# Ledger of designs, part 23: designed miniproteins, single chains, continued (3)

Each design is a single chain, and the fold is of that chain. pLDDT is the mean over its residues in the fold that is shown.

## One batch from the design tools (miniprotein)

Design m8768
Fold by ESMFold2-Fast:
Structure m8768 (fold): chain A 90 residues (1-90)
Amino acid sequence: LEALVEEALERTRRRLEEAGIPEEDVELVLETIRAQLQQVLDSGRATRESIAAAVRAAAYMVALRLEKEGREEDARIVLEIGEEVVAWIL
């Protein structure tokens, strides 16, 4: 599961960078994913489904912040990449 988490984070970073998302926002997404994943890992009941749910929740939270800043296109990209990573995990 640790290798899956590390690969998911690396894939998310690469995809967001390729899409032109600024480094500060890329780091915000990754930090949010790590925070959500830490809660799942600390539970001792980590599954592919719970890891995927953590990634999706993090993408949604960051996308909402970007939308409030008027950055609708960046929010859309974050959500799309989040779903790509979720599909890859499952």
Scores: mean pLDDT 82

Design m8769
Fold by ESMFold2-Fast:
Structure m8769 (fold): chain A 80 residues (1-80)
Amino acid sequence: GKEKEIEELKKELKEQFQKLVDAFRNGDLKEAEKSLKKFEEIVKKLKELNSDNKKFILELEIDLGIALILLGVTKLITKK
């Protein structure tokens, strides 16, 4: 059901966030960009599945903001 789909997508979101953190630690810009793209796609799907839950949507937007900061910092450290 809908709850199981949300739970599976939340697990995938956590996996993509971990890949983004690992890419940041390794200075791997290509992997960071790939992980962020997948993270954004999962966030979009979660927002569509749970659109009535304002707190959940706000938490997703905060998580997306953190992910965007990690990519931004990865870009800065790889820019030379």
Scores: mean pLDDT 84

Design m8770
Fold by ESMFold2-Fast:
Structure m8770 (fold): chain A 62 residues (1-62)
Amino acid sequence: MEEAAKAVQEVSGADEEAARKAAELAIQGRGSGAGAVLTTVGGASADQAEKAMKALKELGVL
């Protein structure tokens, strides 16, 4: 969890709380929900959210 949340925060620039919530949704298989949290709550762009989701997939979380 901590590694996934940190990767999301570093890639997307979202705040720590939004990054943690997105990582939790990704672990549950809710990738679309994770991306939405990053763009709506975290303030990340669509491109940043997409890169963060790819990073989570590379970590085996998504």
Scores: mean pLDDT 75

Design m8771
Fold by ESMFold2-Fast:
Structure m8771 (fold): chain A 84 residues (1-84)
Amino acid sequence: MKSLEEELIERTNKAISLAVKTIVLARKKGNQELVEKAKEILDKIRRLGYEALESGDEEVFRKAMEEIDKLTKEIEKLYQEAKA
């Protein structure tokens, strides 16, 4: 069983990876609006993950994972838009 800390780290890293891929793809497609939206989501993911890990609080970890999961769904939509 993964610890909540390990799960938070894994989810944060996956979300960051997807956001970066979205930014790279949007740049190649010349979609500057999508680049800026993806950057905003990337910054939110990084901030949420960092602040949660610094807290050492399991409830903060759970809340951060829920928020990161929502941001991951947003970035998944942008990634699909970038592919089109």
Scores: mean pLDDT 85

Design m8772
Fold by ESMFold2-Fast:
Structure m8772 (fold): chain A 78 residues (1-78)
Amino acid sequence: RERELEARRAVTEIVHRAGPAGVKRSDVIDEASKRLGLPREFVERVIDELVAAGELVETTGPDGSRILRLNPAALPPP
């Protein structure tokens, strides 16, 4: 569970740093897996959970790759 929270933070940070244009799902998986030493499958599940929760938006790029962006509307109010 704690590893999931760490992976969620890393994924969110990577996507946030990419800005409004977004980042390829595969690139997020590669970077988060490398940074945390976690299996790619584990990072994929975390991304799927964040998309399902509405924290991330997933779209399809022109090459068929999946692009991730932050959903600002899903951020909890301060």
Scores: mean pLDDT 76

Design m8773
Fold by ESMFold2-Fast:
Structure m8773 (fold): chain A 92 residues (1-92)
Amino acid sequence: DTEKIVKEVLEKVKEAKPKKVIIGVGYKTGDAEIEKKGKELGEAIKKALEEAFPDVEITVNYVPLESLDGIGLVVIADGETILRKVLSLEEV
């Protein structure tokens, strides 16, 4: 559920009140379906954050990995990790 994940990220960023946010999205290299879902999730989070927090610098990094079961999500606000999780394909 991409909407639930986006809402969680928005709430965490709102609480942190950062100047800069880095979103890391990790996925297994060679799996086209998981890469597509990871990129769709990263773009949804970026769009929502840019709309909600226009004064915050938003960067999304897509990280191909040799081994990961699912999609990795990391949110870093002004150098502090405010969210870290691994999502199953069913959760996105």
Scores: mean pLDDT 83

Design m8774
Fold by ESMFold2-Fast:
Formats: C-alpha cells, structure tokens, sequence
Structure m8774 (fold): chain A 89 residues (1-89)
C-alpha cells in the first residue's frame, strides 16, 4: 500500500530525528496500524498514537536517550511529511 509506505517513511524520519533506534519490524507494524484509518484524520490520530508508543518504549529502556525537544521537533516534521503524502493521495 502506498499509504503504508508513506507512513513507514514518516516513522523512520521521526526515529532518526529523535535519535531513537526502531527495528524495521516495529516500523512496519506501526505503519500497518496507522494505515487502518478510514480517512486522513483517523490515519493521523493512529500515527500519533504509534509514535507515542515508540517514544514510551524508548524512555522505558533509557530515559537519557530521549530528548523532549528533539522528539517534539521530529514528531512535527514526520507529521508534516505524512500530511503532504495524504494530500497527494
């Protein structure tokens, strides 16, 4: 699915920007869940939920690896990329 691929790219962008390591399997699972949205709004809400889960999991492993400013900036950029992809569909 083109939507699933776009979501996966947005999640990768988030992880790289936030300095969080996420496996391809975790990215694919999160992208699949977010792509299950019925419309653009639902997809964005599910996407935000999946990013929050990734961030929480990273904090549980090592809180010092998660910088709140970097995470917020990375989430904004990833969300913008997904919004642009949704407009192109």
Amino acid sequence: SELKESIAEAIRLFAEGAGIKVSDEEIEEAAEKAASGKDAESTLLLFEKELTKIMQKAKEKDPSLVNSDKTREAALKAGQLLLEALKAL
Scores: mean pLDDT 80

Design m8775
Fold by ESMFold2-Fast:
Structure m8775 (fold): chain A 71 residues (1-71)
Amino acid sequence: VTPAESAEAIGRRALAAGDYEAAAVAFYIAGQEYEKQGNLAKASAAYRRMGEALERLGLHEAAARAYQKAA
């Protein structure tokens, strides 16, 4: 299992548990690791999920920046 896949799994579990702070951090790590791999589609998906977690925390500016990375 790659670090990117591990971080994505942690993020999904954190979202299911309502731990939006842990989810945002995990999806950020997953996005960066997928970028290093050149997997831009999975990196984009991870940053989008990071943005969703940040919106749940009320961090709208940080969420907007995460969505920008997803584009």
Scores: mean pLDDT 85

Design m8776
Fold by ESMFold2-Fast:
Structure m8776 (fold): chain A 88 residues (1-88)
Amino acid sequence: DLEEDLKLVEEFGAEEFEKLIASWEESKERFEKSLEKNRENLSPEKLKEMEEFKKLLEELVEKYKRGEITPLEIAKELLELALAKAAA
């Protein structure tokens, strides 16, 4: 039953990505502290790349909190970025 399978995928996906978002906020704090500690040792280009990535993730998380985006849509955005980087 395709409709039941899709519902299970949506429920499972939402739960897993909600966990990833919660884990991401904790990981973001650790990332920001690590970045600040190592700021002087990173190139300006690398710092800009990391700050742009952080900004994008913050925007996606804020949209999720406002109910403007689903966890699945966040996963798609992140996957598209990873694929674009791999192709470059």
Scores: mean pLDDT 66

Design m8777
Fold by ESMFold2-Fast:
Structure m8777 (fold): chain A 81 residues (1-81)
Amino acid sequence: SAMEKLREKAKKYLEELKKFAEELKKQGVDPVKIQIYVSMRAIGYSTDLMLEGRKLGIPQEEIDKLIDEFNEQVKKLVESI
């Protein structure tokens, strides 16, 4: 389904953010800078998810709920850095 495709994309974006954070950590990047870089990249991913959801004809309420769920997972990731 369209909603299932959007959920899978959000899941892949979250995994990419986790990998990005771990790579920066391995490189010895300052934790506060990692939080900033991860948060900035997540904004780009949220925008892409919104546009993709609209393109797929998903109702705005469902797109907003998915993005809220994605942003909560990003917040937890950033707090773990």
Scores: mean pLDDT 91

Design m8778
Fold by ESMFold2-Fast:
Structure m8778 (fold): chain A 53 residues (1-53)
Amino acid sequence: MKDPLTGESISEIAYEAVLEWIEKNKELLAKLPESERKRLLAVSQTAAALRSI
């Protein structure tokens, strides 16, 4: 279902927050297995996809 204006704004904020967390923890991400790193990237992709609905 389509979200109102707040839904789109929230998805943008969530996407930026995830990217900022990844940048701050990029050194920790290098220690994680590849599957866990892919999961974190999928979260940011999901937030971006919400803008398309």
Scores: mean pLDDT 62

Design m8779
Fold by ESMFold2-Fast:
Structure m8779 (fold): chain A 98 residues (1-98)
Amino acid sequence: MEKEALRAGVEAVSDYLEEQGKTDLAEKVRKAADKGLSEVGKILDEAYEKGEITREEVIHATNVGVAAALRKVGELLGPFLVEYAKEQGKTADPLAPG
């Protein structure tokens, strides 16, 4: 679960960096997906220190990554919520089909 959320966040950060023309940074971030958030943070921090990325771009990339990771967590929690509702016999909202 955590690895899927991390990969979703890293991919969103990489896509944003690629859209900004930072293809080399996007590639480094993608390769860091398997090493975790610490390595991704280090790459972004070093890029900022070198002037390869602005502070605003770092903040935006972080926000996009966090949003994507949270979306993936919600996606993974969806089946558990459906199963829980099934065990309760019905959903709380009859207008929400599931």
Scores: mean pLDDT 72

Design m8780
Fold by ESMFold2-Fast:
Structure m8780 (fold): chain A 81 residues (1-81)
Amino acid sequence: AAEEVREAIAELERELIEEVSKLSDEELEKLEELLKEHEEELREADRAVQDARAGRLPAEEAAEAARRALEIAKEALEKAK
């Protein structure tokens, strides 16, 4: 459960990092501004993952929170282009 959640998050993060590496400096500034608007939701997702690792939250809930955060990141990435 915890290992499966970590693996899924790492794989999605890897895909996002690859796309981010292709952005221009101007697109990166735009992405940072867009992500700042969703900073609280991203922090909540990180907290959920940490809580699941500590056994305080079901892995399924943490996976859902992480997936939502990654969707926010992907939408911000598309808008930054």
Scores: mean pLDDT 72

Design m8781
Fold by ESMFold2-Fast:
Parts: structure tokens; C-alpha cells; sequence
Structure m8781 (fold): chain A 85 residues (1-85)
């Protein structure tokens, strides 16, 4: 279901943030993985998932443009994703 797919995205984002904070992946690798997760929702053909993905990308971009770190911006995306569940 769309809710299950959104839950999987949120879980994946948490894993990316955990890996980044633990130094297991670079910032570039974290962003590539984030893009892959978002792209899977955009390619789903489900308008609710596509709108959720677009919202999450906007939250990330707004956070970075406001001067927040990648880690803080990914946390803001996770918080927004959870609010949509």
C-alpha cells in the first residue's frame, strides 16, 4: 500500500542518517541514497506517494538553503515523513 511504501522510505531515511552520523557513509553517498528512495516514490505511479516525495524534497532543499547541515536537513525530512504516516 502507499502507507507501507511511505513507511519504508522513512525507515530508509533513518538508516541513511544513522550511517552518516556513524561515519559509515559520506555526505555525497547519503544524498545519492536519499535521491534513490525519493525516485522510487516518484516512479511509483501513485499520486499520493508522488506528492509526499515532492514535499520531502522541498523540505530538504528549504532546510539546506536556510543554512542547516545535511544531518539536520535529513532529520527534518524524517520528521515530515512521519507526520504523513
Amino acid sequence: SSQDRLQQLVDGLRQILDDLQAGRISTQEALLRFNDLVSSLLDSGDPELQEAASRLVSVYMDSILSGNSTEQSLQNVIDTGESLL
Scores: mean pLDDT 89

Design m8782
Fold by ESMFold2-Fast:
Structure m8782 (fold): chain A 64 residues (1-64)
Amino acid sequence: MKEEREEEFKKDMEAFRKSLRELTGEEVEITAENPLVSLSEEELEEEKEIQKKRQELLEKAKKE
């Protein structure tokens, strides 16, 4: 069962890379080795939430 989840994760990563390539028009690489070693899951979750909130605040500020 764990192997199936790992396979699905790899497929999701490939699909994500393809989407990014189409959006930017260039190939991009995503590395997730060092962050996993340096940061805990809770810290990664906080970073994602902070980035999302910051992005929304910026969009609202532009509307004024």
Scores: mean pLDDT 59

Design m8783
Fold by ESMFold2-Fast:
Structure m8783 (fold): chain A 88 residues (1-88)
Amino acid sequence: MKWIPYKITFKLKNATREQAEKAAKAAEDAIRKVPGVRNVSYKVLDDETIELTFEANSEEIAQKAADVAVRAIRKEGVEVESYTIEKL
């Protein structure tokens, strides 16, 4: 089975550093629960930019990971302005 590395960069709206860190952790936890995903990690680049890297079995699974991450971030009370997904 082939594992494809992906990176998702989320732009947050009006977030503090503490909110960005909570959002990143929530997104990491949500992505880790998606079947066909492994090696999830996060990085907080600034108060409004968080980055998640992982490996997925397909582009469809990577998109599902992005969707569950957006929902997890919103549950933390943080608004997602936009995101980009990149195959590494």
Scores: mean pLDDT 86

Design m8784
Fold by ESMFold2-Fast:
Formats: sequence, structure tokens, C-alpha cells
Structure m8784 (fold): chain A 72 residues (1-72)
Amino acid sequence: DEIKEKLKEAIKMVKEGAPVEEIIKKLKETVELAAKKGLPQEVIDNVVRAALYVKEGDFEKALEELKKALEL
């Protein structure tokens, strides 16, 4: 599942302290792919919230949102 692999990559990037810009780029790619595949809006919303938390430096909440998206 390409979406789950992108979500796992994003989670790894957050945990390893990758540059915020690179994390945001991965999350944007994940949102675009999820929308293209017609995934539930809840998945898209979780990834968007994760991106907002990453921008604010709240990596714990970002990981929580990404894990929620991964379980859907």
C-alpha cells in the first residue's frame, strides 16, 4: 500500500529529526496521493493536521495524527 509506505516514511522522518521542509514535502505528497486514490477524508485530515503540528514543532502530536491515518 503506497499510502501506508509514505505514512511510515513520514513517521520515520519525524522520529529521526529530518528537516521540517522535507517532512512537509512527504506529507503533501501523501495528501495528494490519498485524494487521487479517493481515500476517506478522515485520512487526508489526519495527514493535514500532522503537517500543521510539524510546522508548529509539536512532533508528538504530529506522530499521533500520522499513526491515526496509518490505522485507517
Scores: mean pLDDT 84

Design m8785
Fold by ESMFold2-Fast:
Structure m8785 (fold): chain A 72 residues (1-72)
Amino acid sequence: SLKDKLEELLKQLEADAESDDPQVLRMALAGAHYLIELAKEAEKKGLLSKEEAEELIKRAQAIADKAEARLA
């Protein structure tokens, strides 16, 4: 399902956000923001429920926050 594919992407981004490589961290940050926009669009198209989208967005935001903190 779309949710399963987005959850697989989240797991990869979570691992990348633990990296000491600034390039990997920047990619994780960009990927997290992209996933947030995908989840919003998927909710609008009825491919995700509001609750599923909010859960994915919350997890992606946590990844973005972590990557941004490690880049500072």
Scores: mean pLDDT 87

Design m8786
Fold by ESMFold2-Fast:
Structure m8786 (fold): chain A 63 residues (1-63)
Amino acid sequence: IFVEIKLEESETPEEMTKKAIELAKKSGVSLEYATAQAIAAALKISKEKAEEIERLMEERLKK
């Protein structure tokens, strides 16, 4: 999907995290407990980007 591929290239990790939370909420997926594989599948992004988002989510929850 072009929109999601382009989003991956142009978005900062911060903006991707925001959109990931929004999409997960709408699809009923909890990013706090999801694996990188589940995040990649839900957002149609690469596994590497999903791992980046997972790390950012973990960092925010640690607060």
Scores: mean pLDDT 56

Design m8787
Fold by ESMFold2-Fast:
Structure m8787 (fold): chain A 70 residues (1-70)
Amino acid sequence: DAERRRLAEELRRRLDELEEQASKTDDPAVLREIAKEVADLSREAGRAGLREVEERARQLYAKIVEKIAA
């Protein structure tokens, strides 16, 4: 309950930070590092049953991959 709420808040905060970092760079090497962190966050959210956070991370990952491919 309280611990799961704190975990969700922390993961959302980190996801927001990663989204901002990805929006500020066009360097494929930097984008690949951000994508790895997003993938790790998605797995952590999935293990914790935080479906909303997991889905947001999955969507951000796809967006970063598309940006690298462009």
Scores: mean pLDDT 85

Design m8788
Fold by ESMFold2-Fast:
Structure m8788 (fold): chain A 93 residues (1-93)
Amino acid sequence: SVVLTISAPREVKAGEDLTVTARLLGAGSVVVLELKSLDGNEVEVLDYQEFHEGDESVATVVAKTTPEHKEIKAVARDLTSGKVVESTFKVVP
């Protein structure tokens, strides 16, 4: 069985950095993580790191938030199974 999770704060203050981590447990699995603004604008990525060893795959993204972002969606995908998990975060003043 494959377990895919996203970890991040529920809310982030506009102008502060948002850190999102996706973790995948399952032999031979690789996770990728993407952030999107729900208004269709691109989210500036400050750092993206991937770790894969044995039955664990982790992707961490650090993104810049702006006052124009109201909500940011994280999409984590297992490249082997195609399983997807999504999470949404509020950007507050």
Scores: mean pLDDT 80

Design m8789
Fold by ESMFold2-Fast:
Structure m8789 (fold): chain A 78 residues (1-78)
Amino acid sequence: MDELLERAKAGDEEAVREVSELATQAAINGDYETARRLAKALAEAGHLDEVNRIAATAFENGNYPAAMAAAQVLAEAK
């Protein structure tokens, strides 16, 4: 996982997609810690649109803690 996060931070589109999907699944499943960490890695890599999408998906699935965590990551990255 850490290698995947490093690749996403470097701008590897495939890694960004995979990390985004993992973060989305974690948010849907209520794994807030994993969703937050993956969203933070995406935000640090400049993929704020992906983090916003994760936050929206978590909110729509009723996982408000994960949605709030992703929204906070977006605020901190700006």
Scores: mean pLDDT 76

Design m8790
Fold by ESMFold2-Fast:
Structure m8790 (fold): chain A 70 residues (1-70)
Amino acid sequence: MLEEAREEAERLAERARAAGLEELAEQILEEGKKAVELVEKGEGITVEQVLEGLRRAEEMVEKLAEEAAR
């Protein structure tokens, strides 16, 4: 579902921003937007692949957020 991929990217970007990772939040939104466009155009990637990429990004955000927290 494309809306799910968009929501996940936005949610992850908000988490990154809340942790003070503004540049990462913008990158997540931009890459998520690009990936959704590729799915919409039928460029050979699936929503599941986009969600898997976002899952990996989420792990990175969590790690960096823990480092940023004091």
Scores: mean pLDDT 76

Design m8791
Fold by ESMFold2-Fast:
Structure m8791 (fold): chain A 60 residues (1-60)
Amino acid sequence: SSQFKSLQQQAAKAKKKKDGDTIADIAKQMKQQGDDKSAKVAADQAIKLGADKDKADQAK
């Protein structure tokens, strides 16, 4: 739970900075930890903020 909470907080911070590439990296880490729902949401948000779609799709 603490690891998932940390990743979610990092994603929220990156979202405020509109750093889509960082959100895509965090989404990939969420998926690796088994948080598929948060990973998909973060990946979709990353694409909306201009992240590389191929990179973000790896987190779905």
Scores: mean pLDDT 79

Design m8792
Fold by ESMFold2-Fast:
Structure m8792 (fold): chain A 63 residues (1-63)
Amino acid sequence: MLGRYRVLYPIRSDDPELLNAEPGDVIEVLAVDAEGLLTVRNLQTGEEGKIPLSALRDALERI
């Protein structure tokens, strides 16, 4: 699960601790948390935050 992923669909969150991302962004997964969250960095914006593990299946493609 660690590595780089391309965003295929918008990642949106109501939680201010979670990262938002747009299609075409590249996200680097830095860590996997016990609560099913990924600590990630958006390589286009430089922002760090968290996304749910379900985004790997639903919105991201590994590169």
Scores: mean pLDDT 76

Design m8793
Fold by ESMFold2-Fast:
Structure m8793 (fold): chain A 68 residues (1-68)
Amino acid sequence: MLSTVEQATAEVLAEFEAWLAANPDLPRDQALARLGALVVREAERRGLSDVEFREVAAAVSAALAAAL
């Protein structure tokens, strides 16, 4: 099964994708602000350590870079 970091990353990306589908014409800066808020919320919800939080943020950033 997925690690806590991998599961948190997947949930952040799924939530962000759903939000983008509802808001397709958003400027990049607003989309990135929302993404940051989703990462923080998921980290708080799961009680992630500082290391795990950074790993999720890095994984989310890498996934978006690969998609763009």
Scores: mean pLDDT 78

Design m8794
Fold by ESMFold2-Fast:
Structure m8794 (fold): chain A 94 residues (1-94)
Amino acid sequence: SEEEKVLEELEELGRKAVEAYEKGDLETAREHLEKIVELLKKAGADRSQLHGVAYMMATLVGMSPEEIAELTGDKSIVEAFEELEKKKKELEEE
């Protein structure tokens, strides 16, 4: 099925993004994450899947929530990221 092919490509791109990040190749990591978003959008991915990739884009390659919202077409990502950052800071401060 198309969904199975998309999942396989997403897993491969995710591994490549992490590998590039570990090597300090942030440009390549960003490109792989952008391809993941494109595939998810074409496959009709739900909001939760897009938010997961968006979180990785922000944390691994330093994309702003605004850039990610523009790329995904989902402005709710900005608020989701602000809530995650707040929760992370509260955990690190305690």
Scores: mean pLDDT 70

Design m8795
Fold by ESMFold2-Fast:
Structure m8795 (fold): chain A 94 residues (1-94)
Amino acid sequence: SVEEELEKILEEYLKKAKEYVAKGDYKSMRNTVVEMLSKMVNHLNENGLSPEEKLKFLEKFLKEVKKEFPDAEAAITYIQYAVEEQRKLLEELK
């Protein structure tokens, strides 16, 4: 399912990012988080998920990145922006 595929993307990329942190490769970690967001957003858009489902997955992604990489301020801010834009769109559709 689309939800199972999104969960797999999240788990795979978080694992890769953690492996880069363990190696002290923060550049690759940052790139991995950005690539994860890009893949997740593209997958959400291509599979025709509802605005509510898109918001749910973006919020889950933000929560997991904050938990695993609390010091990744730029990446966290970028994801927060995506969540806020999706929330705004959902409010305008009411």
Scores: mean pLDDT 77

Design m8796
Fold by ESMFold2-Fast:
Structure m8796 (fold): chain A 93 residues (1-93)
Amino acid sequence: MKLLTDPEELPAVETPYEIVAAALDSGEATEIAEGVAMVAAASVLATLPKGTKRYMAVRVGDEIRGEPALFPAVEALAEKYGASVVVVGAVPK
């Protein structure tokens, strides 16, 4: 995952701690949360057309992380767990 270091780029919304909390509730915290993020990234990357860029900011503890092409898969997971996500930008190229 790539780190987004400018917090002011983020909208004033809650972070997806709730996704991490749901992963924590189901077992080992760090590995489950990382696995969920990797599955989300792989799923989104497989479905995006060429030239499409989507940016998502995910806060885990004091770190803000962003990765192009994560948004659709992580949003689906957030809806499943009743969590929130932060989207920095989602634009077709």
Scores: mean pLDDT 38

Design m8797
Fold by ESMFold2-Fast:
Structure m8797 (fold): chain A 71 residues (1-71)
Amino acid sequence: DLLRRRQGLTYDRAYGRVGAALLQDPSKADEVYKEVREEASKGPYSELDVEAVERAYGLAKTLFDNIQRHK
């Protein structure tokens, strides 16, 4: 299914971009998340793309917070 594959790619890209921001400069992570979410909202599958971005951000932030607490 093309829609499922598209949603997976949107998630992977969002996770990569937010994850990279968290590792390089955590203070910029929310700005990067906002940018990626805004880009997702402009497409013809905006609802699914935005949900994928929100899920990716939630996972990236949770994993980053856990790494920072348990080195």
Scores: mean pLDDT 77

Design m8798
Fold by ESMFold2-Fast:
Structure m8798 (fold): chain A 95 residues (1-95)
Amino acid sequence: MEEIDYDKLTVEELAKRAVELAGQYDELIKSGAPESEINRARQRMAATVLQLLRKAKLYDPSKVEEAEKIRDLFNKLVNGEITYEEFKAEAEKLL
């Protein structure tokens, strides 16, 4: 029974989860992990970003813009345009 656990997560907790998953994704790329593992990590990040957007829309609409920025940063990260450290710094601004 995990239904209630998602509603207990704050926008801050979801942003921290996205950063943690970004770090794992970056580590997988640098270690030369299989494409399937890298793709799974990317999808997990995407799901977390969507959950972050949903939470912001329901409880704090002002956070939607920051959540959209995290989504854009995620796209840049997966394209190799930014580092994990840059993603982390921008995501922490949501707090």
Scores: mean pLDDT 75

Design m8799
Fold by ESMFold2-Fast:
Structure m8799 (fold): chain A 74 residues (1-74)
Amino acid sequence: SIKLTSARMTILAAKLDVEYDPTEEVARNAIDALVEIAEEFPELREEAIEALRYIGERVPSLREEVEEAIRRIE
């Protein structure tokens, strides 16, 4: 479906944005997008959680925010 494909592209884009620019601003935007995707598309929850964990590893200063986001969508 178009919506599911778009959601998957959003997850990929969020990971790439943080990989390319690992600042707290970019990472917070990515966390917000991934939480929205996980809440709207439960079938993508695991992929979103994996992306959130990657962000926490790439931007360690946001690990607590990442862990809270994961707890919210689990």
Scores: mean pLDDT 86

Design m8800
Fold by ESMFold2-Fast:
Structure m8800 (fold): chain A 69 residues (1-69)
Amino acid sequence: GTRTRVLKTLLLLSSEEERKQAAKEAGISVSQLNTVRRALLAGLSLEEAARVAGVSMEQVYKVRETLLK
């Protein structure tokens, strides 16, 4: 869906510093955020990406919110 494509694009275009900030704001590790990024790049849904990274959907939405600023 459009929301999944937006987050995938933001994570593709984000700098390392922007990803570190997004992880911090969401209360997850940079390693977990990189797992979400890789899962989305592999074609998984937001829910599947969250599951494989061991993060909640609330945390995934917080990452998106931070990267949209």
Scores: mean pLDDT 80

Design m8801
Fold by ESMFold2-Fast:
Formats: C-alpha cells, sequence, structure tokens
Structure m8801 (fold): chain A 79 residues (1-79)
C-alpha cells in the first residue's frame, strides 16, 4: 500500500504532466490543491484511508472536493 506522503509526491509529478498537457487551473483551486498536498505530506497513513477521510471532512465543500478529485487524477496520471 502507498502512504499518503508517497501519493502526494506522485500527485505533484502528475500535476506537472497535466499542466504540460494544457490543464489550466484557477488560482483558487491551485491553492486548495496545495493545502491538500501539504496535509498528505504530513501523513504516513495509507493513501486510500486518508483520501476517504478527506472526502468525508469536505463533503459539503464543492471546491475542496474538486481539488481533491484533481489530486486523485494527478496521482493516477503519475503511475
Amino acid sequence: PISAREAAELARKGLKKLREQGMQLSPEIEKLIEEILKRLEESDEPWEEVLEKLRKENQNDTNRLSALSIVELAFKEAR
């Protein structure tokens, strides 16, 4: 299993690839993505468990859920 910290490193690489492919994000969403990545970098827990916890914590925040979905997409693109 991949830790949240490892997933964050892969997501940062995936975001770079997505931006090189033409993905453009608003400054607001970029800020939220950075906040999520920093929280992931502080955790050695399994990525899937941290992802589920973050989705639950942000269930009523559409912008944070969107940022979290982009982080998940970036993680998948890096693999």
Scores: mean pLDDT 84

Design m8802
Fold by ESMFold2-Fast:
Structure m8802 (fold): chain A 111 residues (1-111)
Amino acid sequence: EKLERARELVRRAEELLREAERNLDDPELAERLIDEAERAAIEAILLANPEMRELVEQYKAGKLGGLEIEAKLKQLPKSEAVEIAIRAARILQRAEALRVAVAVSKVVQKK
């Protein structure tokens, strides 16, 4: 079922972000892990809530963040699909924060 696949993608993305946090001293590895987590979270959102496609494209274009995706999902009627997508949107927010940490790490290591 699509919701089971979405749940697996959320679990995978959470694991990838935890691995990225442990490897902030390796910015290239951390960035790759964050990118993989972000892709998995986006796929989970689209599998659970296909109507979020336009907002996901705005996210990919850098026009909005995961917080805005979460806020939009919270306006929908409560369902398992919406709950999964909210968890995925929170992963996007954590990915955004980790990208900042990686950028800081790169500057420090360059010196």
Scores: mean pLDDT 85

Design m8803
Fold by ESMFold2-Fast:
Structure m8803 (fold): chain A 96 residues (1-96)
Amino acid sequence: DEDKEFIIEEAKKIASELSPELQELVEKMIEHYKNSSVEEMLKEFVIMVGLAAFLEPEVLPKLLEVLEKLYEKFKESNPIMAKMIKKLMEIIKKEL
């Protein structure tokens, strides 16, 4: 599934910039949701990014980059999830 692979690759890019504890959480999220729908994976990804933004604000620029890529990829196929991603991006931009 190309969409799931895209989400996983973007999640791994974020994980590489995070503390070991949050890296482990991202890896567990990927394993737990790899057989879920694309929509469920996107929802959990948004929750995880929100948590990372709160706990490790120094990674906000990388989180924003990944959210922008997810928004562009899914804005037509998953408009509800894309709206959530856009709202999170707006919140993050205010913290930068």
Scores: mean pLDDT 80

